# Designed miniproteins, single chains, part 28

Each design is a single chain, and the fold is of that chain. pLDDT is the mean over its residues in the fold that is shown.

## One batch from the design tools (miniprotein)

Design m948
Fold by ESMFold2-Fast:
Structure m948 (fold): chain A 90 residues (1-90)
Amino acid sequence: SNVEKLKEKLEEELKKDPKNYKALAELAVVLAQAGELEEAEKLVEKAAEIAGEEHPYVLAARAAVAAAQGNLEEAERLAEEAERRAAELA
């Protein structure tokens, strides 16, 4: 599946660089969408420790976790914050 291929690619990136916060955040999104919420939350926390809580990648991963938990209002709020923060980095 496309999800499994993406997961394998991200796991290989993390094997080469365990501090790759973008790969940590993207893997958290993949795992959240797969329903692996506890593992996704651990990866978000690791990404936040490296990049900071307000980094767009971290906020986007938190949005994916919130959406997977059924908290759609919080997910939309976090996704909008991620887009706003990403624009500040451009």
Scores: mean pLDDT 87

Design m949
Fold by ESMFold2-Fast:
Structure m949 (fold): chain A 98 residues (1-98)
Amino acid sequence: MEIIRTEESFSSFQKGDLVFLEVDSWNNKLQKQLEQIEKERGITIQPFKYVDDFPPVYPIRGTGILYLQKDIPDKIEKSVLKFYTKGLNIKRIIIKKE
């Protein structure tokens, strides 16, 4: 499994890519825009935000935005390894900021 950190546009991403998208805010408009990109590109987008005081939350399919503890430097990699690799045939994982 390959983990790539990038700020490139979604148009460069390949079908079957799993994308963690760091966001500052979450709303219905952004959700619908990301759903459209997923449909057009054949990718899966998991939005997330770092927080300082919440317990670590691991990605669960279909749960909307994820909150990840900021003081854990490898939190995304740990979340990916424990959840998205278990039982899923994922080849590429992309971590993208807005």
Scores: mean pLDDT 69

Design m950
Fold by ESMFold2-Fast:
Structure m950 (fold): chain A 95 residues (1-95)
Amino acid sequence: SKVEELAAALQEISNELERESNSRDYRLVSALLGMQVLASTLLSYEETLRALLKTVRYAKETVPEDVFNRFAERLIAALEELDPAAAEELRKIVA
């Protein structure tokens, strides 16, 4: 299903961030993505997207710009393949 594809993409991004750095900020973003993957098991695809966009906004306000940009680039790339309209909404939050 589309929600399972999104969850798999989020899990891969979480794993990639953990491999790149052991810093607290990378661990925080990875943990937030892990929580979204867990929440996706209880939510529709549309509810998962809404929760994800709120998480992106929180990360933008909470972690350093370089960490946020690395996370955002990976997420935009994943969403461009899965849901181009959702990727466009994400780009508006990231800008």
Scores: mean pLDDT 86

Design m951
Fold by ESMFold2-Fast:
Structure m951 (fold): chain A 76 residues (1-76)
Amino acid sequence: MKELVKELKEEAKKEIKEAAEKGASREEIENLINQYTSLLENELLNAGASKQEAEKIRQEVKEELLKYAEKLLKEK
């Protein structure tokens, strides 16, 4: 479970960085984050996490990815 969260976060951060470097809008980056966090929730449920646990982890990862994207967008 921890490895799954880590791998998906790294993949998401890589795509967010590439999208930001290519001039993607804030809305496009937010959509990308929503897609990855939705996938994460489904993967956590498949791995045996409870609905509450999966939703909590999804929200925490979404907040982290949004902060990461905000920092990248401000440096442009």
Scores: mean pLDDT 80

Design m952
Fold by ESMFold2-Fast:
Structure m952 (fold): chain A 89 residues (1-89)
Amino acid sequence: STAALYKELEENSKTPKALRLNAIEVFKLNAEKAKEAGKAVSREAVEKALEDLKKLGIEVETEEKEGELTVKVEDKETGYRTEVSLLVE
């Protein structure tokens, strides 16, 4: 479950790997909540979140189509990948 995974990542967040995986899961959770609410996120908020991920060494790829932003994130060191979509203003 997401809650159990999030707790595990938080408890083990003493390594750069754990910090990166935790940051990705936080981003994913926030993106999924916004999508479920049908709420557009400000471009500034998204850009800040993506910059924070990049500072942790996470690769970020974005594609925008018709007001929908697809964000692909990859931790190259672990091979962990995820993809989320957001509505942007």
Scores: mean pLDDT 76

Design m953
Fold by ESMFold2-Fast:
Structure m953 (fold): chain A 68 residues (1-68)
Amino acid sequence: SMDDKIERFLVRLVLEGKIAPEKGREVYEILKEYLKGMPESEAIKRLQELGISKEVAEELIKFVKSLL
């Protein structure tokens, strides 16, 4: 499922040190809101507020776009 693909991608980024383990759920929720119509600029802003770099936030958005 799309949820399983997103979860596996987030686990990989946590293991790579790109996302703090305790932030995984909040990152997932932002990505789900993005898929429901949240503007890309707002999604990137919210991801950065969680301590995610702009580069990683853009990588996350690119990944979920590939699932559409």
Scores: mean pLDDT 88

Design m954
Fold by ESMFold2-Fast:
Structure m954 (fold): chain A 85 residues (1-85)
Amino acid sequence: MEAELRALQPRVEEIRAEADRFFAAQRARYADNPEVQALLARLEAEMRAALEALAAGDVAAALEHLARAEEEHRRLVEAIAAYEA
């Protein structure tokens, strides 16, 4: 477990950097849609909380935040589909 958590640290940092770039691009793309902006903020918060929990070795908290992130992602996909239709 300790070696697995240590190996996960570089991946957590890579995922965090990639997520930050992704969310910045999406906020710019949907700047005129307040619903999408709110959903992006909620998804970003849950993703950050999950990555922080993983970095701290709190797998249970990370899984809880990841489940919330999946729900917020579904809402975001639905809102974007409606906006781009």
Scores: mean pLDDT 78

Design m955
Fold by ESMFold2-Fast:
Structure m955 (fold): chain A 80 residues (1-80)
Amino acid sequence: DEEKKKLVSELEEALKQKKYLEAAKKLVELGELYAKDESQLEEAIFYYRKAIDLLEENNAPKEEIEKFRKKLEEVEKKLS
């Protein structure tokens, strides 16, 4: 998938530049792409969790972390 490859490249660039909020947004976008496929919901959850972990490790604003936690909760509900 060309879109996933582009997001991975943008994620790697953001991480190299230590733009952790931008990197977390790319991880969430990857999670959203995987969440469109019911068979890949676990992959989507993996990317959302990585985004939250990255933001928490880098002391990002609570508002941004909460926003991504809500997205994680929504995709987890699809597995329950």
Scores: mean pLDDT 83

Design m956
Fold by ESMFold2-Fast:
Structure m956 (fold): chain A 68 residues (1-68)
Amino acid sequence: SSVEERLEQIDKKVKQALQAFKQGNYDEAIRILDEVIEEERESKDIEVQMQRGAAAVFRATILVVEKL
């Protein structure tokens, strides 16, 4: 798959995680973000790794909000 195709799939999954988060479905949001983080773990593309990093930050933010 092309980098453009991978970035599009990551964007789609992050939007699904955001929708779950907005609905209070924290476990579902974390599950989707974990899929992005794991699937892209070995990517050598900097843009994909930056999006993976952003997903990890979003995941960490959800864990903080869940405890509020």
Scores: mean pLDDT 85

Design m957
Fold by ESMFold2-Fast:
Parts: sequence; C-alpha cells; structure tokens
Structure m957 (fold): chain A 68 residues (1-68)
Amino acid sequence: MKKFKVKDGDGKILEFDSEEELIAYVREKAREFAKKLGLTEEQINRLVEAAEDVARSLFEKQKEQLEK
C-alpha cells in the first residue's frame, strides 16, 4: 500500500502507513487547536469531525491523482 504524507503546522512532513493513522493524528491536532481557541465541547467535537472529513477527502483526491 502507498504511504500517505501530510504537513503539520510546523511544516514537518509526517508519513502514515494507513488512512487510520492519519485520521487519528488529525483528530488529536484538531482537538488541541480547538481547546486553545476556548471552544465549547460541542464545537470541539464538530471541528474534530470536520478535520476527519477533510483528511478523508484529501485521500480520495490523492487516489484520483494516482490514476492519471
């Protein structure tokens, strides 16, 4: 399987062996970010879900790029 790469807020390139690993990482980072913003628990959960959806969308786009 192909490894997935994502750039964090510090510009560091991270490699993940699976979509699950990336999703877990994105959830953790979104939660930390939302807490720093002083968001409510409901807002934090929404942001985490949105970040997960964005990460999944990026993987789908990456697969499409590999087809061409």
Scores: mean pLDDT 71

Design m958
Fold by ESMFold2-Fast:
Structure m958 (fold): chain A 71 residues (1-71)
Amino acid sequence: SDEEILEEFKKFATDMVLRLTEGADPRVVRKEFEEFAKKKIEEITDPKVIEEIERMKESMMELFRVQERRQ
């Protein structure tokens, strides 16, 4: 269901943040996140769930931009 995809997306975003705090390469983490987000967004039909995921995606992309500036 769209709700299950939303929860999976939240879990994945949390795991990506943890990997960044553990010293993972932000370029690798960003690529994995972008691929995951693209696939999951294509599976969703509820516009409200799409909006929530797009909001989370933008927050994560801002985090990656900050990490890239520090290098």
Scores: mean pLDDT 79

Design m959
Fold by ESMFold2-Fast:
Structure m959 (fold): chain A 81 residues (1-81)
Amino acid sequence: SKELAYKKFKKFLYDKNATDEEIEQLVNYLKDREFTEEEKEGILKALKDALSSDDPYTQERAKIAIEALKEKNPELAEEIL
């Protein structure tokens, strides 16, 4: 669902305590998954919000997520950029 996708991505983008292993798991998940249209809408909203954040840490997490999305969801990555 859109709400679940938004909440999940918001948590990952703003979680400053995420380990390198957790980040790698997220990156691999984003590279390998084709999302539903509802999930894509939630992801797009979360990433646009994160890129607009005043927190450079959150902005960098968003950029990492966008790069990972390019493999299976290139249209979504382009819409964010």
Scores: mean pLDDT 76

Design m960
Fold by ESMFold2-Fast:
Structure m960 (fold): chain A 119 residues (1-119)
Amino acid sequence: SADEERLAELAREIARRVRERYPEVTEVRISPVVRMPDGSLRVVLTFRFSDGSVLNIGIELDGDRLTITVHLITPDRAYFGVAELVSPSLEEIVDATLELIERVRAGPSAEEVSAALRA
């Protein structure tokens, strides 16, 4: 479908931008676009870093809503972030994805860690 083709093109553009920004990326894998039982479309990107860290980016399209999930797994810890966008442009999706990657790579603040441990 046109949405499946657009999501595949989006995944390739995100992979290109991540590789340009992070030279520590040694491997990138992009899943096929999958239609979920609820009718949403999903694609997953997996990046491997030279330090052994793995970054997973999940992109889900449900009508006009797009959800970006970023999960960074380091040897010691795991970090995640999520963003939801309504009717986003390609540039808005790429920018939101890169911002989420920067936040999870920086790690949570001491305040965020304290809040999570109390929840």
Scores: mean pLDDT 80

Design m961
Fold by ESMFold2-Fast:
Structure m961 (fold): chain A 72 residues (1-72)
Amino acid sequence: SVDEEVAQLQKRAEQLLNESRRRNQEALEEKSRVLSPAEVAKWQAIQNDALLAFERMQKYVIKKYEEELKKK
């Protein structure tokens, strides 16, 4: 069903977001060893903006796919 396909895409998007968050957390520890706190904060802001853009793209693609399936 459309609902089952949408649910599967949502689960995949959640997995990709969780993997990205995990990588950012690992990178945070590394960056904190070589950068000042102010530089780390700027780096975190950039990473957060990237994650928001990624989440928005995933939601957009899933919504478009759902809309196309419901038109038939």
Scores: mean pLDDT 82

Design m962
Fold by ESMFold2-Fast:
Structure m962 (fold): chain A 66 residues (1-66)
Amino acid sequence: MELVAAGTAALQAGRPDEAAELFERAVAEDPDSAEAWGGLAHALRRAGRPERAAEAWARALELAGA
């Protein structure tokens, strides 16, 4: 929970690279968190890593019950 909150705050502060690092740690601790995977996807897209972002987004959708 703390890592997801920290990642969201980093995105709001315009720090996508820092946010991606925080969300990577969040998904490592809870790989079933759709919220953490979604945050990672947004952070990676803003950080210029679209291939990784697409993978994270697909995982988030699966976990959200799609």
Scores: mean pLDDT 82

Design m963
Fold by ESMFold2-Fast:
Structure m963 (fold): chain A 102 residues (1-102)
Amino acid sequence: DELEIAREILEGLKSHPVATPFLERPDPALNPDLSKIVPDWISLSDIEEALESGEIKTVEELRKLVEQMFDQVLKYYPEDDPIRVQALSLREHFERLLEELV
């Protein structure tokens, strides 16, 4: 069941220790330029809601949203920000989940 696999992948991402900065949207009070630079910011919670509502139904659709989430980190955060290293670690974990479950 592809929907069940997609849910397992998302749960695996959310439970990883490095996932904390990606669980929710950044605080706009601390990041006042966020909406200007990335108006369509997506968190892991947003992806979970899309999967739960039936907006996305396939592993490929999940992959597209997760890749969008990683791409926005590279667009918004400066090169020396440790959040970029956390994003790379989470991406590696994501690829492992895809190899194991798909």
Scores: mean pLDDT 84

Design m964
Fold by ESMFold2-Fast:
Structure m964 (fold): chain A 62 residues (1-62)
Amino acid sequence: MSEKEKEIVKEFEKKMKETDTPASDIIKELAKKYGLSPSTVEKIVDEALEKGIIEVPVTKPK
């Protein structure tokens, strides 16, 4: 992954751990922050999850 993609992945993991915000909303926020489409950010995150680079520790609590 590029350095920018690593930053996106780390920010996503941090927000998932520290907030109860849905993953889709975090993806949209990161897309706006990094000047990418939401689908591009989702693809980066999905690839990181598939490779085991990150784990999604927070499921939406209800």
Scores: mean pLDDT 72

Design m965
Fold by ESMFold2-Fast:
Structure m965 (fold): chain A 80 residues (1-80)
Amino acid sequence: MPVNFILKDGSVITVEVEEGESLGSLLEKIAADPRLTEEEKELLGILAEEYKDMKLNESGIQSLNGTKLEDLLELAKELS
């Protein structure tokens, strides 16, 4: 199922996510987008490792739709 993440400029990254996939796997898919800086990719990698075992159900996937990338990056900075 497609999930949309909002970049700083208002553009959107769409990633395909399935039920039972980890949040870490989803974050790695976002980090693969060439619009991200190396620093942003490294921060998302930290989050992906932290949440590698957090499996998403349908409700969890739907709740992530429309999440801002900057909010994920702030969370990563708190963990590093």
Scores: mean pLDDT 82

Design m966
Fold by ESMFold2-Fast:
Structure m966 (fold): chain A 65 residues (1-65)
Amino acid sequence: MIEKIVEEAKKRGEKLTEQEAIDLLLSFGISKELADHIVTLAMLLERSKLISPEALEEALKTLLK
């Protein structure tokens, strides 16, 4: 599942907005609460409101097994 989410993120460009990342996670069946946590962590890792697929992957691996 993580690999499919990251692949879809890469198709959307080099970086995602916070809302685009949340909507992507929700489309894969991740709860809103968990999606908010993943996106917040990804933004902290990136030190930006724009999220790279790499930061999103690291956040997903941290919060999902």
Scores: mean pLDDT 81

Design m967
Fold by ESMFold2-Fast:
Structure m967 (fold): chain A 68 residues (1-68)
Amino acid sequence: SGMLKKNKERIEKNQELNKLMIEIAKELKKKGYSDEEITKKIRELQKEMEKAKSYEEQVKILEEAKNE
């Protein structure tokens, strides 16, 4: 049904954002950031995502952060 399809798309989008956040945390740890610094940076990224106007913009924010 159409409702099931929309729910799957929403879940998949949220899972992708969570996966990117985990990858960012791993990259920060590899760069020598402390757990406290990683937590702070992740919270800042979450606030930026809340200001984003689209899912595509949220993905771009996280991908750019991951590649820093």
Scores: mean pLDDT 79

Design m968
Fold by ESMFold2-Fast:
Structure m968 (fold): chain A 106 residues (1-106)
Amino acid sequence: LQQQLAQAEQQMEQAYQELVEALRRYSRLSPVARELSEGALENVDRGLESLKKGDYRSMAVHLTSAALLLVSGVIEVPSPEGQRALDAAIALIKAVDTVIALKEKL
């Protein structure tokens, strides 16, 4: 379990870095894309802080808010960069869910 948790935490960190890069690319397309990218990243950072505190409810609210902002971005500013940012956010949410599932088994 401890080795599986460490691997899941590494995957979560990698997913976060991929999301940050995808958001940086998307933010360059328009002022609307920039505002949505900044709002999504702020919500992700707050969600991960809640995860560290064991506040899974606040974490879920913030990560869901980030995903909804990126869904709005794909609709309002359609681009491959926006789609990659949404895909990266979904990958991060899946990685977070895996970390929580493993922590509950400890």
Scores: mean pLDDT 87

Design m969
Fold by ESMFold2-Fast:
Structure m969 (fold): chain A 67 residues (1-67)
Amino acid sequence: MEFLVTVKGVSAEEAAEKFNKATGVKKAEAIPEKNSVRVTLEEGMTKEDVYIIAENLGLEVESIEEL
């Protein structure tokens, strides 16, 4: 499952680096033009899991879109 995560207070590149180190994240790609990260989760994870991961990483989330 893939999600577009728009972050606040940090760059897309910093957010992507943090997501890539998180358990349950297969891949995270920075999209600097949108201050967003394309996050690919492990199988069976949901949009709610993305919010939990972001909070655990100290990231402020503006929005999450399912891709």
Scores: mean pLDDT 83

Design m970
Fold by ESMFold2-Fast:
Structure m970 (fold): chain A 87 residues (1-87)
Amino acid sequence: LKEKVLEAARKAQEAIDAGDWEAAAEAAEELVKATEELIKKNPEDKELLMLLATAYFALAQAYRKLGDEELAEEYRAKAEEYAAKAK
């Protein structure tokens, strides 16, 4: 799972840098899933909570660029929630 988190984070960043918003959404979803599996084991880990917030923010950006404003707003709200929990 830790290697999957690093791989997904790298893929998400590469896709964002390339402007490939479909690939960015897929990689960010993989990052969310892998990070949530780690949070189940360590629910108070603020680094993991911040990583999850970052992943949801990436999803919000990707879906906004893809034209799904409703889903983008949902993921933005989740990103803000987890960022608040990490602080």
Scores: mean pLDDT 81

Design m971
Fold by ESMFold2-Fast:
Structure m971 (fold): chain A 80 residues (1-80)
Amino acid sequence: DEKTLLLLRLMALSTEALVLKESESFSDEEIRARIAEIRADLAEIRERAARLDLSEEERALLEKQIAEIEATLAELEAKI
């Protein structure tokens, strides 16, 4: 269902952000481009989630995952 797909997308974005953080092979330009892509995807997920009838637990999990990804992206931006 759409809720499950959004949570799977968040897990994928979390993994991408972690790979970006741990990898020393990306240029600053590549890191900036990837951060912009992940942020665009997060904005789409937030918009879709706002239209879904989420339980309290589902909403809390989604917001926690988004916050963790945003924190990782902020750390990356501070590095470049």
Scores: mean pLDDT 83

Design m972
Fold by ESMFold2-Fast:
Structure m972 (fold): chain A 85 residues (1-85)
Amino acid sequence: VDDIEDRLGEALRNLELSLFWNSDVSTIVDEARRFFDLLAELIRATRDPDLLQLGLRLARSFQRSSDPEVKELGLEALRRLEEIS
């Protein structure tokens, strides 16, 4: 659990840096996928409803993106998180 939390924190920081530095879409999508994968694993391990709600909000935000790749990533994340529910 602690290892997953550390990896999730690193993935979030990498995603935030990618967005801050206005990285290319493929980099943002790759970092976001890693973040959502680790978040889903942490939610499965902890069953924390606050983490689930945060994840769903973030996934919905990605699905509202004007970029089709980011939208698809958001939809994938939503489906994965709903499966954990």
Scores: mean pLDDT 78

Design m973
Fold by ESMFold2-Fast:
Parts: structure tokens; C-alpha cells; sequence
Structure m973 (fold): chain A 80 residues (1-80)
């Protein structure tokens, strides 16, 4: 279930869907799947890892990459 959401998020990002649309879709799927808070954090970590990979691959501005890295670090800290 969680892996299915991550793979579909990857596909949507690769298709060029805006980050905010992917985020809304991911949140909707997480709620529908009945994910626990811990599973939701795992999902957010996985999705932000994909966003960071996509951002670096497509040469997004350094400040946007730094924002994604900071958000990812925060989610990882919350899960630890």
C-alpha cells in the first residue's frame, strides 16, 4: 500500500505534475489507506526523497533544493 503510493507519486513527478498536486494526492491516498502517523511519516520521507532526486535531476535552484533537504531532515528527525 505505502509502496504503491510512493511508486505512483514517482510516476506523477516524472510526468511533470506540480509538487503541490502530488502532495495533495499523496495526502488523500494516505487518509484513504488509513495510514498510522508513523506510516504517514515514512510515506512523507519517501515522497520527499523522490522530490529531492527530481529537483536535483532537473536543476532546480539551490534555495529550493535546500528547502526540500530541510523538510526531509525534519521528517526524518520526527520518525527517529
Amino acid sequence: SLEEIVEEARRRLEEGRPFHEVDLWVMQRAVEAGLTPEQLLELLIRVYELRLEWARKHGLPAEQIADLERTLATYRELLA
Scores: mean pLDDT 82

Design m974
Fold by ESMFold2-Fast:
Structure m974 (fold): chain A 85 residues (1-85)
Amino acid sequence: SKAEVERLLVGVPEEMIKEAERLFKEKRYEEALKVLEETLEYLDRLREFLRRNRAWSPKSERLIEEYRERARKLKEEVEKAKEEE
């Protein structure tokens, strides 16, 4: 369904990134990094799932890459904060 695809492409990655941001604010750096690693793995699996199910599109790929970039940037911020403590 369209609602299911939207949840997989937007809903799930948004929830994962927000959880990592929450953990980061709580100074739970290792847990934040684990959630971000899981987010990147999720996005890679989602790309393969969409290709397998003939639901891949340039729009879905752009969304996946935007979420990957957000997760990578947040991971860099968490790693820097961890080194400063």
Scores: mean pLDDT 87

Design m975
Fold by ESMFold2-Fast:
Structure m975 (fold): chain A 60 residues (1-60)
Amino acid sequence: MSAEERLASLPVGVQGAVFDAVRAIEIAAGDFEGLSPEEIQRRLAELDAWHARVVARARA
């Protein structure tokens, strides 16, 4: 079972909390690693798209 499928089985509020934690870690790691703003924006967009897919799957 994929991480997306596992997370989709959780309540939407819990999914949001997990997403926010992952996003915060990614931003902090990006800043520490000296990533470009373009790369940071790309990763955040990928996380947003992933979260949207998980929410849609959980509600389908």
Scores: mean pLDDT 64

Design m976
Fold by ESMFold2-Fast:
Structure m976 (fold): chain A 67 residues (1-67)
Amino acid sequence: SAEELREEFRRRALELAQSYGVPREVAEELLNKGDIDGLLALIPEEKREEARRELDEIERELTRQHL
């Protein structure tokens, strides 16, 4: 379902954000709002492109599973 897909994306994105040093509670708040740009802004500038690509990969994988 779309809800299960969104939940799985949030879970993986949360794990990714924490691996880049974003505090769990802050990352959860931003992900619940769908504020991906805000989440990426908290990641060090030199790592943002890498994190963006990893988020894109997660979304691509989950979308493929849903289709």
Scores: mean pLDDT 81

Design m977
Fold by ESMFold2-Fast:
Structure m977 (fold): chain A 67 residues (1-67)
Amino acid sequence: SDAEKKQLIIDYVQNVVKAYPDNEKAKAALEAIKAAKTAEEALQKLRELSVGDPALESAVAEYEKVL
């Protein structure tokens, strides 16, 4: 479901925040994803915010592997 896909995106980004608690960009990405209305919107926001952040780029790649 859309809700399950959105929760999976949140879980991957939350793992980044837990691993890198000083990464303010990852915290901002988590808030933006939680505020998204759909899984597609959440993924789009994550892709945009992940640019240049290897940990967030890895989160995008891990989510895309399970689609």
Scores: mean pLDDT 83

Design m978
Fold by ESMFold2-Fast:
Structure m978 (fold): chain A 92 residues (1-92)
Amino acid sequence: MGEPLTDLQQQLLASGLVRSAEQKLKEGDLEGALKYIEQTLDIGKSNPEMTRPILKRARDVAQQLADQAEKAGDEETKKKAEELVEELDKII
């Protein structure tokens, strides 16, 4: 059923990236949050089964990013965050 250490390493890396995105979002760094979610999505595309709970969390962060960007009037970041939500929903 796969290599447990390799899968765990991917889960830990993805989890760390999502946590970093949450921190950037809390700091109001919408572009920083966006980049960390994009990196989480790239890992998720490589191993969607083992990262699925983390991808669900990343999807929630991307939705929060879209909501904050809308409130800030940042239409570009909102659009990119909404695109990330759609891509995450396709692999979750």
Scores: mean pLDDT 80

Design m979
Fold by ESMFold2-Fast:
Structure m979 (fold): chain A 91 residues (1-91)
Amino acid sequence: HMIEEFEKLKKEFEKKADEYEHLRKTGSPEVQKLADEASGYYYLAIKAADIAIELFKNPKNKEGAVKAYQAMKELKEKGDEYDRKIREALA
């Protein structure tokens, strides 16, 4: 269950990164900067999810897995914050 959720989140982050690549090529300087910030946070969230997936495969690593999950959530929250700013700038 949890591993499938992390894989789904990783695909969501990758899709957002592709959208931001387009904005980096076509957007205003303000939008380009926001897209760079959002991309950075989602990239780190993907890495945290990868760590959590590996740690959750072994019960003795549960505490480390929970910490990696919490780090992923914090990074996602930051990415979502910049995504909202991008949407506002494009409105």
Scores: mean pLDDT 81

Design m980
Fold by ESMFold2-Fast:
Structure m980 (fold): chain A 86 residues (1-86)
Amino acid sequence: SEDEKLFKQLLELLRALGQEEAAEYLEKQIKNGNTEESKEYGKKGAALAAEAMRAFSDSHAEEVQQLEKVHSPEEVLNWVLELLRG
């Protein structure tokens, strides 16, 4: 149930960032019960979102580097949300 809420929030985030193909892929992995694949894809989706932001400043480069070390989908989501909130 907690994982389900987290993944729904991540899907909404990816769609809000215009990453519709990434969101659709993640949704399919979740529906198929591929939790590990969903986690890995969530991490990649967050990294792509952070890369889109890095064009604005060098500060985002450090945040991208931190995302590469993040393993859990909750940590990935928190990093992306903090980047969006400023």
Scores: mean pLDDT 58

Design m981
Fold by ESMFold2-Fast:
Structure m981 (fold): chain A 60 residues (1-60)
Amino acid sequence: EEARKLLTPEQVRYLERQLEDDEKSLKKAKEIFEKNGMTEEDKRALQEAEAVLERRRAAL
């Protein structure tokens, strides 16, 4: 839960915006896969990506 480096408020806002965009993209992709019934590997990749984004968000 503590991954602090030397981040300025401006850098935090920049990363926060990027995370929001990535989270939206992931959510959209997840809904598409849910509708289409893609492979289990796709679901796994989506879950991993979501966990990575959550971890990065916590680091902000």
Scores: mean pLDDT 74

Design m982
Fold by ESMFold2-Fast:
Structure m982 (fold): chain A 78 residues (1-78)
Amino acid sequence: SDEVRPVYRVTLRSDGKDYSFLAGSTQEEARQIGLEVVDSLNAQGVKVELKSVSPEPVEATVREIGLNNVRSVSKIIN
């Protein structure tokens, strides 16, 4: 399948540090996922904010950027 799907980079900020992951096939979906992650972390007492959502080409680095970075933020702050 030659289907090129848009991917969006969600960037979160916590304690002056930026964390990013790729999510969603539309900007609206990616923003919703980012806000859900922020709400989940804030509910756990972790201070995190949504910094940006931008379109990004999918490259080999996709395997290095994941939701594990968001979970790591929770462990660092708690």
Scores: mean pLDDT 67

Design m983
Fold by ESMFold2-Fast:
Structure m983 (fold): chain A 85 residues (1-85)
Amino acid sequence: EEPSLEEIERLLEQYVERLVEKAREELGASEEEVEEIRELLTEGKREVLEALRAGDLAAGEAADARLTERVKPILEAAAARKAAE
């Protein structure tokens, strides 16, 4: 029923790589922006997995929300730049 933490970790790793590639291909994000997004997603994944391992769903949700707020301005900046071209 509930996926294992190892399975969740693998799915999150795949998601990070897909999101990074989408930012490059669809938003025209620079290599510096791509690296910043990858760094933030990697750290956010670690925080979410740590909360889930501790059984703290609230902490996991807070970590996910924080990650979203940190990545959002980078994605918005890339999208705005692409739209201005």
Scores: mean pLDDT 78

